# Designs tried in a protein design run: designed miniproteins, single chains. Part 85

Each design is a single chain, and the fold is of that chain. pLDDT is the mean over its residues in the fold that is shown.

## One batch from the design tools (miniprotein)

Design m2957
Fold by ESMFold2-Fast:
Structure m2957 (fold): chain A 66 residues (1-66)
Amino acid sequence: EEEERKALEERIDADVLDAIRQIVTAISNLELKRAPEEKREELEKQNKAWGDRVVARSEAEIAAWR
């Protein structure tokens, strides 16, 4: 029972993190699509750093809540 619960919680956490990654990617792609070509490279670097921070923070927060 406890092992089954932990496996389910891990799966839910993984699915939540995947959803967060998808949202981050969608926002980044929308910004890049709307940006002038000369600003895209810098914006890509900024969006990657932002996305990495959002995912890492979400992962740490999920772990802290368990």
Scores: mean pLDDT 78

Design m2958
Fold by ESMFold2-Fast:
Structure m2958 (fold): chain A 110 residues (1-110)
Amino acid sequence: SMEEEIKKILEEMKKIVEELEKNPDASMEELGEKMEKMLELAKEFIKLAAEKLRSQGKDELADYVEEIGEIFIENAKKYFEYLLKNNDREELIEFAKELVEILEEWAKLI
């Protein structure tokens, strides 16, 4: 079900955050790869959220969620790139955690 797929995406994102917190010696290259995976998972979350809304007959809201979600993901990508360039490991991990928390709250609304 879409509910189970959304839950699996959030669980996979949480595992990435946990791996980053447990490995303080991870290279900036490895952090970059994990951030790319986080963004891919976030994009899939937005897609599934919109599909769920459309299945409920909420097509206009689904379109809005896709548009706002795209802007959010683009801004998150720019911020991750900024943090990677500045070697800000602590803020990068914290932002990854916040990204998961935001998507968990969005999941409760759909």
Scores: mean pLDDT 88

Design m2959
Fold by ESMFold2-Fast:
Structure m2959 (fold): chain A 62 residues (1-62)
Amino acid sequence: MEEIKKLEEEYKKAQEELDRAAAEFTRGSRDPSRFPEVRARLQEAADRYLELKKKYEEAKKS
C-alpha cells in the first residue's frame, strides 16, 4: 500500500510538471530563442509522466 501511495504521489507530481511545461511552452512562443528549451522540457515532462503512469497502472494490478 505505501509503495502504491508513493507511486501515485510521484505520478501526480509528474502530471503537474507536464502542465507547467505545457504552460511554459505556450508562453515561450513570445521568444523564439526559448523554443528549443521549452520544447525539450515539455518532451521530458511527457516522457516522465508516461513512465510513471505505466508503473502506477502496473502496481494497481497487484
Scores: mean pLDDT 77

Design m2960
Fold by ESMFold2-Fast:
Structure m2960 (fold): chain A 72 residues (1-72)
Amino acid sequence: APSLRERLTELFRRSKAGEITPDQAEQQLRALEAEMRRANAASPMPTSDQIRADADLAIARMYIWTLKKEAE
């Protein structure tokens, strides 16, 4: 399976190319967040990889939020 970073990179590429709208990008990001949250719910202690993934998702949220604001 592609890494979280590869999936986020593809999401950003598609959004920047206009292949998806900022709203569609936000929906896909929320789906990725839900997937990661579900996977992490089985672990009582976050790993360094999970902490990095949470940081990458937070950065992605800010990026998509900025794109939505620019579209309004």
Scores: mean pLDDT 74

Design m2961
Fold by ESMFold2-Fast:
Structure m2961 (fold): chain A 87 residues (1-87)
Amino acid sequence: DAERAQENLARAEKAIEEAGEHMAEADPEKAPLVEQRMRDDVQQAINEALLLGESEAVAAEIGALGAQSYRAHVEALSEKIKKEQAE
């Protein structure tokens, strides 16, 4: 359980880092804001899941899935910004 929770937290952190890297390529000033927003959102999701009685592993999985979903959105947004800058 604790090991699975750590794996899921690492997955969330990787998604946050990747989102920051994508945003840094398009708008470096926004990269740290995106990373901080995602960290705050992951922590809130984990805290809410734990308060509702979910296990640590499930709470961390919910956080990781949210971070991965948002990372995909940031990647798409960063590509759009790059295209607009090229025009």
Scores: mean pLDDT 86

Design m2962
Fold by ESMFold2-Fast:
Formats: C-alpha cells, sequence, structure tokens
Structure m2962 (fold): chain A 65 residues (1-65)
C-alpha cells in the first residue's frame, strides 16, 4: 500500500533536509533537489524525493480534518 510507504519516505526526506544533506530549490517552476553527498544511495533518494515533491507541490489544496 502506497500511503504508508509515502509517509515513511517523507519523514526520512524531511530529516535529511533538516540535516542539510538534501537541498530543495525551486527553479523556473521546477523543484530541483540536490545533495552534498554524491553516493549511489543518495542518487536513489534524490529520485524518490523529486517524485514526492512533485506530488506534494502540484496539489496542496484541500479540506483538512
Amino acid sequence: MASEERRKLLEEIDKLRKEGVLIFEERDGTVVITSKEGSEEMRKKLEEATKLEALRHTRAEGIHE
């Protein structure tokens, strides 16, 4: 199920962003995510973070309970 996986990924990405490992930048209407670490693992994290950010920023509207 996607909801639980997305929650865990978002929490992990938020932690990395808070630590300064992942940098989120908006450029020409596109979110660009960079990292100070150039490992293969980090590249995979960047791809997932880009997908999650695209979904999050495209439709942030809605009623909150």
Scores: mean pLDDT 63

Design m2963
Fold by ESMFold2-Fast:
Structure m2963 (fold): chain A 58 residues (1-58)
Amino acid sequence: APATGASAELAAAAYRALRTGTPFREVAERLGVSQRTVSATARAVEQSLAGEAPTRTP
């Protein structure tokens, strides 16, 4: 289901920060949101991707 465009931008920025090691505070300042919001969004994105990621069973 679609989300607000601002929410999609936040999700993309938060995920990129996880991959580059950028502090969530930097992303929060850039987007004008709280660090808490960035952290929660990044975690939600990671959980969503983990659910779709291929898993290797022994």
Scores: mean pLDDT 70

Design m2964
Fold by ESMFold2-Fast:
Structure m2964 (fold): chain A 64 residues (1-64)
Amino acid sequence: AVATAGEARGGIQLAGARQGKEPGGKAMLATGKSPEDKVTAEEASAAGLKYSGVNVTGKEALAG
């Protein structure tokens, strides 16, 4: 039926769009810029990322 057809199309596209496309695409876009913003919040995580983050092109302002 139309509702079932909409769920079949929307289920695949909406699930992929919301789960992978919208957050995934924006996550990569934000990672291109906002990873620097995340470095501050990642201080507790940056303990593991600080040594890897030190390799990451001189984010030494927060890494150092």
Scores: mean pLDDT 42

Design m2965
Fold by ESMFold2-Fast:
Structure m2965 (fold): chain A 71 residues (1-71)
Amino acid sequence: SELLELMDRAHTIRERALELGDSELAREAELVLDQLMDVMTYYYNTELGKKMLEDVKERIARLEERLRELE
């Protein structure tokens, strides 16, 4: 499922950021995970939830790019 894939990607960013010592990047990944949990719990299959998922996808892509710059 898309939601599980996004959660997996965000968890990977968080763990890798912690390994590299970037606590700010790890915190931003944690906030994205919190947002994904909110979508699942309160906005699942709603129009707002779909928009929130697109925003999360863009946030994850930007965090992944920042992570690559650290490596």
Scores: mean pLDDT 84

Design m2966
Fold by ESMFold2-Fast:
Formats: sequence, C-alpha cells, structure tokens
Structure m2966 (fold): chain A 64 residues (1-64)
Amino acid sequence: PTDKERLAADYARALGRELGLSEDGIAAAVDAAVRHVRNNPDLPDEQIRAAARLAVLAVRDAEA
C-alpha cells in the first residue's frame, strides 16, 4: 500500500474503534477510505482524513 492508503486505513481503523463500530464495520470503512484514495491519488492528508471520517460515519449510521 502507498503512504496515503496507509493513512486512510489507519485513520479509519482508529476512528472506527473510538466510535465502537463492529470489526466488519471497521473493515468496510477501511476498504471505502482506501478505495477513495486509490481513485484520488493527489488528495492532501487533510482530505484523506476527511474521506476516512465520512466512510466511518456512513458505516456507523448503517449499523445503527
């Protein structure tokens, strides 16, 4: 994985754990965040974290 893919995955995983997502939910958020970075390789780190946050929140809302 690229450094940007690792940033997306690590941020999504950390936030997903903090918000109490299931293990499957964390995996889904990580996959979505990494996919977004692969499709948008020029994103700055702040935008990568924002995309990862949105992925985590979408999974949380789906699990509720």
Scores: mean pLDDT 84

Design m2967
Fold by ESMFold2-Fast:
Structure m2967 (fold): chain A 98 residues (1-98)
Amino acid sequence: ARELAVRGLERAAEILKELAKETKSPLLLEFAEKVLEIAARLKAGEISLEEAMDLVQEEADKYIKKAEEQGDFKDAVEIGSTAGVLVMHLTVLLKEES
């Protein structure tokens, strides 16, 4: 489960980085880097799957707020959608551990 979770986070971050490059969005790039930090900590065994979910939600909320404050509503939607998919994926993997 942990390996699949790490791969999911890394893949999402790669997609966000490509989108950030195309749209020239520093917020999408910063959020992608935070997702990679969470993936690295999960891979190292420093955090649990549940803690990774909480951190993804926390970072997404921070960057959504920043995007909304800047009027970058498209970035807010992209961050929220990506975080929602990741949290759902991590939830499924966590339930398989039961």
Scores: mean pLDDT 83

Design m2968
Fold by ESMFold2-Fast:
Structure m2968 (fold): chain A 89 residues (1-89)
Amino acid sequence: MEEEERAKQEALETVDKNLKDAEFYYNEGKKIPEYKDEVEKLYNTAKAAATEARRAIELGYPVEGVQNLVKGAEKAVERMKELVDKAKK
């Protein structure tokens, strides 16, 4: 029980961080013509995954399901960062 509650709290913190990071990389990436469309798609994916993760926690879904949604948002943010960093070379 305590482990599950901690995992859900960590998931919420990760969701908030992912959304913040996604917004940052979206604002940077949309300035790069080569990656603008891909960054927009990834940002929308991260927002959708974050919203779904929060709803899953509120509805009492299993922690494993919540963690999978969080991982989806993390992958989108990582890809956005990769594109932005690549353009800064």
Scores: mean pLDDT 80

Design m2969
Fold by ESMFold2-Fast:
Structure m2969 (fold): chain A 79 residues (1-79)
Amino acid sequence: YDDKLQQMKQQIDQIQQHAKDTALKQLKQGKSPQDAVDTAVKSSKPQVQQLSKQFPELDEKELIEDVKRSATDAVKKAT
């Protein structure tokens, strides 16, 4: 189980980092803060769905909310 837990944490971190990077790239390309966050969340949904299939113990809705929060915070700090 520990190996699976470590894989879960790494993949969650990767998804959140990708979302933050996506939001910041969109913002730098001239998108509004709202559009940047929306794009980051939308691009992360397939990744979250795949992660939930690999680890059924993960709550997909909670993962999406965490991604949205991370992207929003990154955009707010950059704006």
Scores: mean pLDDT 81

Design m2970
Fold by ESMFold2-Fast:
Structure m2970 (fold): chain A 98 residues (1-98)
Amino acid sequence: SLAAEVARLREQLAIVEKAEEELLKGIKSGKPSEKAAALRDTLTPRELTLMSLVNKSLIGVALALDEAYAKSGDREEILKEFDKILEEAKRVGELIEA
């Protein structure tokens, strides 16, 4: 299911997301941790942007799933929204693979 795929991808990205959080916190508060500094020196601006896009897309999918599940609306319209979100997630995945 899409929810299971999102959960697995979220788990795999958890370490990277935490490293990104440490990096951003270091920029704002001054001296970053050695791990955050190494990540900054290793990743390109493009790679950091792609990570942010992936995180944003995953959060969007999770929120859309919760909202759609709570709605008593047209099932077909809800399924069309899921299809659009799935296509967007696939596109983000292709950008990372490139």
Scores: mean pLDDT 58

Design m2971
Fold by ESMFold2-Fast:
Structure m2971 (fold): chain A 76 residues (1-76)
Amino acid sequence: SSSQVQQINNRITQINNRTTNVQSKMSPTRRQVVTDVVNDWVSNVNSLVSQGQYDQAMDQTDVMMSMVDSWDRQSN
């Protein structure tokens, strides 16, 4: 549904914003690796949405959130 697509897009925006904040504490090399990983994840989520696989897309955003939380803890 359009509501599910909006929720997924909102979560991607939150993931991108949180990732940018965490990246401010990273080396340039690590920042680039993180950018590449997040771009790949976003591409995969968008592919799932285009296939109507909304539950799988939501599951992927949950995995992404967990990874960002892990990076935040490592950036102390």
Scores: mean pLDDT 84

Design m2972
Fold by ESMFold2-Fast:
Structure m2972 (fold): chain A 73 residues (1-73)
Amino acid sequence: MSSPRAMEVVRTMSKLMELDDAGKYEEAKKLLEEAVKEGKLSAQDLEAIATSFESQGMKKLAEIARQIAQKLK
């Protein structure tokens, strides 16, 4: 698959994991809000990211992604 969106999801998840390690959850929230505003991520992409982080035990990142996705519905 060669979707630019798939690459943006992977890059966003990597940056979010770095921010989680640093405890920078406000930066994580802004990163996701900016990606949505720029059309790089959809609500469905955020739901997929949230599910992935929940399964990895990254509860705070999963919660942030779900909150932003909910605002887009």
Scores: mean pLDDT 80

Design m2973
Fold by ESMFold2-Fast:
Structure m2973 (fold): chain A 99 residues (1-99)
Amino acid sequence: MSPEQIIEEMVAKIKELIDSENIDIDKIFEIILSAAKQLFQQLSATQQAQVEREVLRMGTGIIVAEHLLKSGEEKEVVKELMKKEVDKMAQTILQIIAQ
């Protein structure tokens, strides 16, 4: 499976979870960890470090979005924020792979 296909499958699965009634954050991170393990077999040490940094950045964004949901923000707004963070991570990882 190509790196691009791994990222595409990861994004699709995460967005499906975000669109569910109960957003399972632990399952989102499980999907990311699985994809990262597959990607890391094809990436240099420098690229792996860049991907790890982006995953941490995105994870912070998801945690903030979950806090907003618990604070009474509209569910649809929170879902869009989460999807935006996932898309940003995917775009950044694709740029890292292209290096």
Scores: mean pLDDT 84

Design m2974
Fold by ESMFold2-Fast:
Structure m2974 (fold): chain A 82 residues (1-82)
Amino acid sequence: MSMESLGKSLTELLKDPSKKKAAEKGGEFLGHAAINYGRQVGKDKAIEKLKELFEKAKKENPEQKDLIEENGKKALEIVEKF
């Protein structure tokens, strides 16, 4: 699964309040995807890509900004430990 596809799926989940639990786990999925991406292109590029995905998601879904920021924080924590 590509990191961009996973980011899009997370954004779709954020639009449905009944799927909040699945959206909360999106940060962990993105973090692990970013680690795999970082192994191929380097950790700095993986972190940069994550930040771009979450900034785009916040602009496209301002009503879900807090949940997107929480997912971003979780994903970054996972990548930083890599």
Scores: mean pLDDT 68

Design m2975
Fold by ESMFold2-Fast:
Structure m2975 (fold): chain A 95 residues (1-95)
Amino acid sequence: MTKEEVKEAALAELRRLKALTPPEDHPTLDRMEETIRATDDLNLLKLYLHMLRGSLLILEGAPKEELLKELDKIREVSPEEHLPAVERIREEVLK
């Protein structure tokens, strides 16, 4: 996927997530939108895409297996300093 394709996909998933979240959480999502629009880092764009897809899967009550697939993709594109946070989320999903 091109940077433009990933960016458009991430913004589409963000719009879907924003429609499903309460208004008090919208400032956090608006900050994510600003970051997605401003960055040209393909790995960071892929990270946001898979994080947003994972969040939507949680809200939609998707099977654990689908959540783990998105977490694995997040792990692949995450900076090393963020890997401990990804592992904590994975441990919570595996409970």
Scores: mean pLDDT 78

Design m2976
Fold by ESMFold2-Fast:
Structure m2976 (fold): chain A 110 residues (1-110)
Amino acid sequence: ARKLLEEAKEYIKKAEEAIKKGDLKTALDYLDKALDLVDKALEEAKKLPKEEAKPLFEEIKEEAERILELAMEVIKKAGDDQKLLNRAIGLALRAIGILFDAELELEKLK
């Protein structure tokens, strides 16, 4: 789980740089990879004891929120590019799903 989250953070940084350069397609490719890693980390964290899982669910939530923010930035910058808009919207919805899943897991640990 932790190793997957560290890899996801590197893809998030690459996505941020791609957005700054106006390369929205490359940014979405990196965000897709980051979100896949975050999703895998979530599934691994669900299998761990509560004491080990809690900080991972908190980190999963933080990384999913960052991916959502960047997807929203791509939506804002995509203009009339329908393919980029559809990809970014799909990515944002998936990130929202992971956020809710991680929050529900955190509620179970209270």
Scores: mean pLDDT 86

Design m2977
Fold by ESMFold2-Fast:
Structure m2977 (fold): chain A 73 residues (1-73)
Amino acid sequence: SRQEQMEALIQQTQQQIQQLDQQAKELREKGKELLEKGDTEKAQQLLEQAKQLEQQKEQVLQDMVAQIQALGL
């Protein structure tokens, strides 16, 4: 059913967002640790990667909304 397809899509999206959020948090935590140790260059690289993952989260959410709207037709 469309209800089941919507629930599956939401569940899949939540899982993807959770994975991206966890990866971003781990990168930020490691970045902070490297900053404390004085490795600014490596820290900046990890923090930039974390920002890219946040942008991917936004895209995944937008894709989910578009797919839900398509299912509503």
Scores: mean pLDDT 85

Design m2978
Fold by ESMFold2-Fast:
Structure m2978 (fold): chain A 74 residues (1-74)
Amino acid sequence: SLEQRREELKRRIELLKKQIKFNEERKKKLERELEEETDPEKRERIRRQIEMLDRLIKNNKDMIEALKKKLAEL
């Protein structure tokens, strides 16, 4: 039913919001770790992890916007 489809889209949006929050918290921990790290190779690995998390967060935000558009069209 259309109502079941709406509830599924809303559930997916809420899961993506939780994933964003989780990844933002992970990013903050890595940023603190980066401030304390003096080894250049380890710093570069942490920076790459932060960049990966930024891309994941952006992708999840883009997915939420796409799902919101689908929800509005129902």
Scores: mean pLDDT 90

Design m2979
Fold by ESMFold2-Fast:
Structure m2979 (fold): chain A 68 residues (1-68)
Amino acid sequence: MSPRQQALDQVQQELARVVADSLARGLSLEEFRERLDRTRDKLVKQYPDLADEIERITRLLLRHLEAR
């Protein structure tokens, strides 16, 4: 697996963990947005070459949660 693919997998795992933990804790949509934004900023700083992909995945996750 390429280093880029490994980094992308780590990004997806971290974001999935935020979603799962937020649902398990019963966080509000506002609290979830704040946590997702914080995690996005951290991941962009850690993987700047994946900034566009991180933004795309984060936007899709937020849109999915807002649709319920």
Scores: mean pLDDT 80

Design m2980
Fold by ESMFold2-Fast:
Order: sequence, then C-alpha cells, then structure tokens
Structure m2980 (fold): chain A 107 residues (1-107)
Amino acid sequence: SAKLEEAIKKIEELAKETTARLIELKKNKGSAEEFSAVFDEYKKKVIEILKELGVSEESIEKVSRDIEIAKDKIEDLIKEGIEISEETIENIVKLLKEKTIELLKED
C-alpha cells in the first residue's frame, strides 16, 4: 500500500513535469525530435517505477506501447506542421497517467 501510494505520487509528478516540458516546447516551436525525447524520458522513468513495484513484463509492455502511440501521434502532427493545443498536450499526458495508475490498482 505505502509503496503503491508513493509510486502513484511519482507518476503524477512525472506527468506534471512532462506536460510542462511539452507545453514549453510548443511555445518555443520545438522539433519532432525534441518532443520525442520528452516522451522517451517519461517512458523510461515510468518503466523504472513499474519494475521496482514488480509489475508484470506484459503490463509494462502495454504501458510502453501506449506511450509510444502518443509519441508517434505528436511527432506526426509536428512533421505535418499542425499546431498542437496546450489542451491536447494536457489530455494526452493525463490519459497516459490515468491508464498507468489504473493498471497499478489492478496489479
């Protein structure tokens, strides 16, 4: 319980940091590569938390896949020159966070 609560807090803090970094990149007209790097760092840190909790490899792969799908969508939008709203960034990171937390409560 205590370890789970700490992990959830860390994931919530990572989501807030990731959202802020992505919004900053949007404001500065960052490249697709820069956005991808932020998602890669988020994925790495989330996976480290899940591994420490002993979450199954199958569940970790599912979380990794969801993050990669979000990363690819954002990369494609930037490469096409489509402006991404702050609300869209917030909603994407929130969805990834909520899916990870839900998975932790089931495992």
Scores: mean pLDDT 88

Design m2981
Fold by ESMFold2-Fast:
Structure m2981 (fold): chain A 92 residues (1-92)
Amino acid sequence: SELDELRERLIELEREFVEAVENKAPKEELMKIAEELFRVAREAGVPEEELERLRKQFEEAIKNDDIERAKSIALRVVFLALERIEERERAL
């Protein structure tokens, strides 16, 4: 299903982001993975206003070299998207 595909992609992107942080990947790579996470979260049904707020917080964390905060924000995006997928599945 579309929801199963979104969940699978979201879990894979979470893994990629965490691995990139652990491997001290360039900020450009972290930003690229995060943009995909925000896209999938939007498709999952996370509100645009919430995603825009989190994106700005993520960009600020990256700008300040606060990789731990950037990671926390990315994981928050994953959590919200998975919660929306669960809500949509329960409504079926």
Scores: mean pLDDT 88

Design m2982
Fold by ESMFold2-Fast:
Structure m2982 (fold): chain A 72 residues (1-72)
Amino acid sequence: LEELFEEMKAKGKEALDAAGDNREALSTAIGGVLRGIGLYTQGVLQGKEEEGAKKALKAVEDALKRAKELAA
C-alpha cells in the first residue's frame, strides 16, 4: 500500500512537471490528482482501501498521460 502511495506521489509530480506553463495540461494534472484523492477516500470509507488506492493510481496515471499529450 505504501508503495502505491509513493508511486502516486511520483507520477503526480511528473504530471505537474510535464504540464509546465500549459494551463490546459496543468488543469488536467491537478484534476487527476484530485480525482485520485476522491477515489482513495471513497475506497477507505467502503472498507476497500487497497482497491481505492489502485483506482487512485490509475487516475493519476491517466492524468499524467493526458498532460504529456497536451503539453507536447
Scores: mean pLDDT 80

Design m2983
Fold by ESMFold2-Fast:
Structure m2983 (fold): chain A 80 residues (1-80)
Amino acid sequence: APVPVLSPEELEATKAHLRGLKAQLEAILPTLSPEQQAVADEILALIDEMLAETDVAKFQELMVRIQELLERFNDLVLKE
């Protein structure tokens, strides 16, 4: 494949970043609109799934999905 597979160290670093993102998102959740909260809830659920995932290939599939949800969340925040 043209894209390199995540090393175990990179996987753990990515999971550490996701834990930080989860904490930040949970902190702002009460300040969000209902539409923003719905997308934030989907992101939080996906982060929990990714943190439990041990298959690197499946984890990479979930990374694509979380990027799409983060883009949607940013679009909603910018649409004020």
Scores: mean pLDDT 79

Design m2984
Fold by ESMFold2-Fast:
Structure m2984 (fold): chain A 93 residues (1-93)
Amino acid sequence: MKARYEEAIKKLEKAKELLKKAKNQEEFNEAAKLLVEALKLVDVPLETLEKWIKEAVEKVKKEYKDLSPKEQIKEGLIIVADKGLEYIKEHGP
């Protein structure tokens, strides 16, 4: 793979790990930063990102309705990270 795709994969995987383990705002912020940086590296189209966000919101409302708002946001970000990893598999060199 090209170096930028390898870096994006590492950032997405680390973001998912941090989101699952996050106990405080600092850890959550670091995970969110890694996710944004990874998506920038692979130039995901805005239309694609909007679709992923809508799908993540609908899934969270259906499957995680009993979680706190903070935990719902966390699960939504994990879904977006998974979609980013899938996108790299489909569009990677």
Scores: mean pLDDT 80

Design m2985
Fold by ESMFold2-Fast:
Structure m2985 (fold): chain A 87 residues (1-87)
Amino acid sequence: SMEEVEELYKKAEEAVRNKDYETLFEILKEMTELALKEKDEELKEYIVRKMLEVLTRAMSLASAENDQETLEKVVELANELGKKLKE
């Protein structure tokens, strides 16, 4: 549901603010599962867009902090998301 997606997005944004990347990656995994199960194309696109917004913010923050490990993980997750969405 849209409400569930919005709740996960808020938790993801909070995780980014706290630099809690472990929690962020778990939330993104849940959002990916929701996107894969979603049959409504508009809602699926909304979920993917929200995930990409969060990944972009995490990448920007990690880059500003010179956190190369987090940058590599964000790129890996973005690639995995792209691969799963093709199926």
Scores: mean pLDDT 81

Design m2986
Fold by ESMFold2-Fast:
Structure m2986 (fold): chain A 98 residues (1-98)
Amino acid sequence: NPEEIAREQQRILEEARRAVARAEAGERLDYAELGVLSAAALLSDPETRQRLLETIRRQREEIFEEKNPNASEEEIKEFKERQDENDKKFLELMAKHK
């Protein structure tokens, strides 16, 4: 149903817009909200997609630091490097699908 798909896509994009605004206001997003940002990234142009992925990365870094307050600089670096690899794989997968 094309109309139902279009409504669902619009809802995802609107939820992602609200979640980004909340994150920019300093609020912590939960994993469900991060999932919405990921789904919105699939529906977005490359520039908007990059912004959404950056928001997800920042939120994941904040969650990691909150759960691991005694993490070493090396552990934080390794976490960030894993995120960069995951984002690269995601972007490569998206490029391959088009």
Scores: mean pLDDT 79

Design m2987
Fold by ESMFold2-Fast:
Structure m2987 (fold): chain A 74 residues (1-74)
Amino acid sequence: MRLSDEELLALFRDFTVGLLDTAERERTPETVEEARRTLDEVVRMLYSQDPSPEVRAEIDRLREETYRRLDEIA
């Protein structure tokens, strides 16, 4: 299956929104830690699809932004 760069990034953004919503709802150190771990696993999975360097850079940027927001929760 071929996802466009835009589709892949849209799915990743939706995933990060859901991840943050769960962390904000529960507000436990365990939930935040699980969210970070899940985020790392999803990024590895996306990298295994061998995305372009530009898409990888955007994934890394979104990951860093999500980490920052998770730090604000706990």
Scores: mean pLDDT 79

Design m2988
Fold by ESMFold2-Fast:
Structure m2988 (fold): chain A 61 residues (1-61)
Amino acid sequence: KYDEILEKVKNAKSAEEAIKILREAGLPAITKYTTPDGVDKPVTKEHAIKLVENHKLLDEM
């Protein structure tokens, strides 16, 4: 399940492609996050990878 999604996200060429993969897999497609100092930043491919890894860990627990 999540291994296939994780592989697709890791192979994505852009953050936008990674977000599309997350949406098609039924995972939350977060477009931005807020840093501790209150600055809004766009979600990166790295954040998408971490999201899938976290969901995999929760599902396997």
Scores: mean pLDDT 69

Design m2989
Fold by ESMFold2-Fast:
Structure m2989 (fold): chain A 93 residues (1-93)
Amino acid sequence: SDNHFLTVVEQNLSYFQTLLPTVNSVPELLKQLAILSGYSSSISNPTFIKEFFRLAQLSEDASDETIINALTTLLQDPTYLHTQDGLRLIKEA
C-alpha cells in the first residue's frame, strides 16, 4: 500500500477511535476502515492480515473478539501509529 491510507488514518484518528468500539468482527472492521480511506469495501488484503497477526502476536486460532480488541488497541494508541511497526502495518493495508 501507499502512504494515502496512513494519511487518512492520521487525519481522522479521532473518528476511527469513535468508530472502532461499534464493530463486532474483523472483516467488518477492515471494510469500514477501507471505505473511510476511499478504498473498495470488498478489498481483502492478505498481506495486511498476515503482518497484523505477526505484530500483534496473535495465533491463527485467535477469536474475532481477541483480534478486534488487539486492532482497536493498536489504532486507538496514537503513539503506536507513529512507531516503525505501526507505520509498517498501515502501509501494508
Scores: mean pLDDT 53

Design m2990
Fold by ESMFold2-Fast:
Structure m2990 (fold): chain A 64 residues (1-64)
Amino acid sequence: SSYIKNLISKLTDDQKQELIDFLESLGIKLPSKVDNDSLVEGISKLSPEQQQKVIDFINSLLSK
């Protein structure tokens, strides 16, 4: 969604790496070169409950 893409665009490269590690821990397979669109696509394949956990995680990164 445009909301998730906007949240991801606010992350630093280090925070994006933390998000990648979190998504892979949830069983999402990401390409070797990850862009914002790849992250949005990966998140969209999760259940609504898992998508909410990802949104909460991103917001926790942005609150630092």
Scores: mean pLDDT 80

Design m2991
Fold by ESMFold2-Fast:
Structure m2991 (fold): chain A 59 residues (1-59)
Amino acid sequence: SVEEELKEFEEKYKDSPLYQAFKEWYERMVKLGLGSEEEIREETLKAFKEIVDKQKALE
């Protein structure tokens, strides 16, 4: 489910520089072994959703 949610966000926001920054952050965290890939994916998705929601609220 988290993987499907991440793919959906990638599809919708693929042109967003914010999403690209989070993707790079995610890849770096996975490479450094700072947690399980699943944990890092969940945290990245949660942070991305929060920022997108805040941005929309300001429009």
Scores: mean pLDDT 72

Design m2992
Fold by ESMFold2-Fast:
Structure m2992 (fold): chain A 55 residues (1-55)
Amino acid sequence: LSEEDKERIKAMELEGTESGEVVDPNNLEAGKSKVVYLKTIKQALPRELLAKIAA
């Protein structure tokens, strides 16, 4: 990942504080990264970032 992509992910992690994180990992949709679902489950990352993280 480029430094720019990492900065975007960090910004979205900060925004994720509103959700309180009550997600069930076993109920995640296919294609979600483990990193993403722990921090930004309520807000989907841009497609290009998700592809780089999880492929």
Scores: mean pLDDT 50

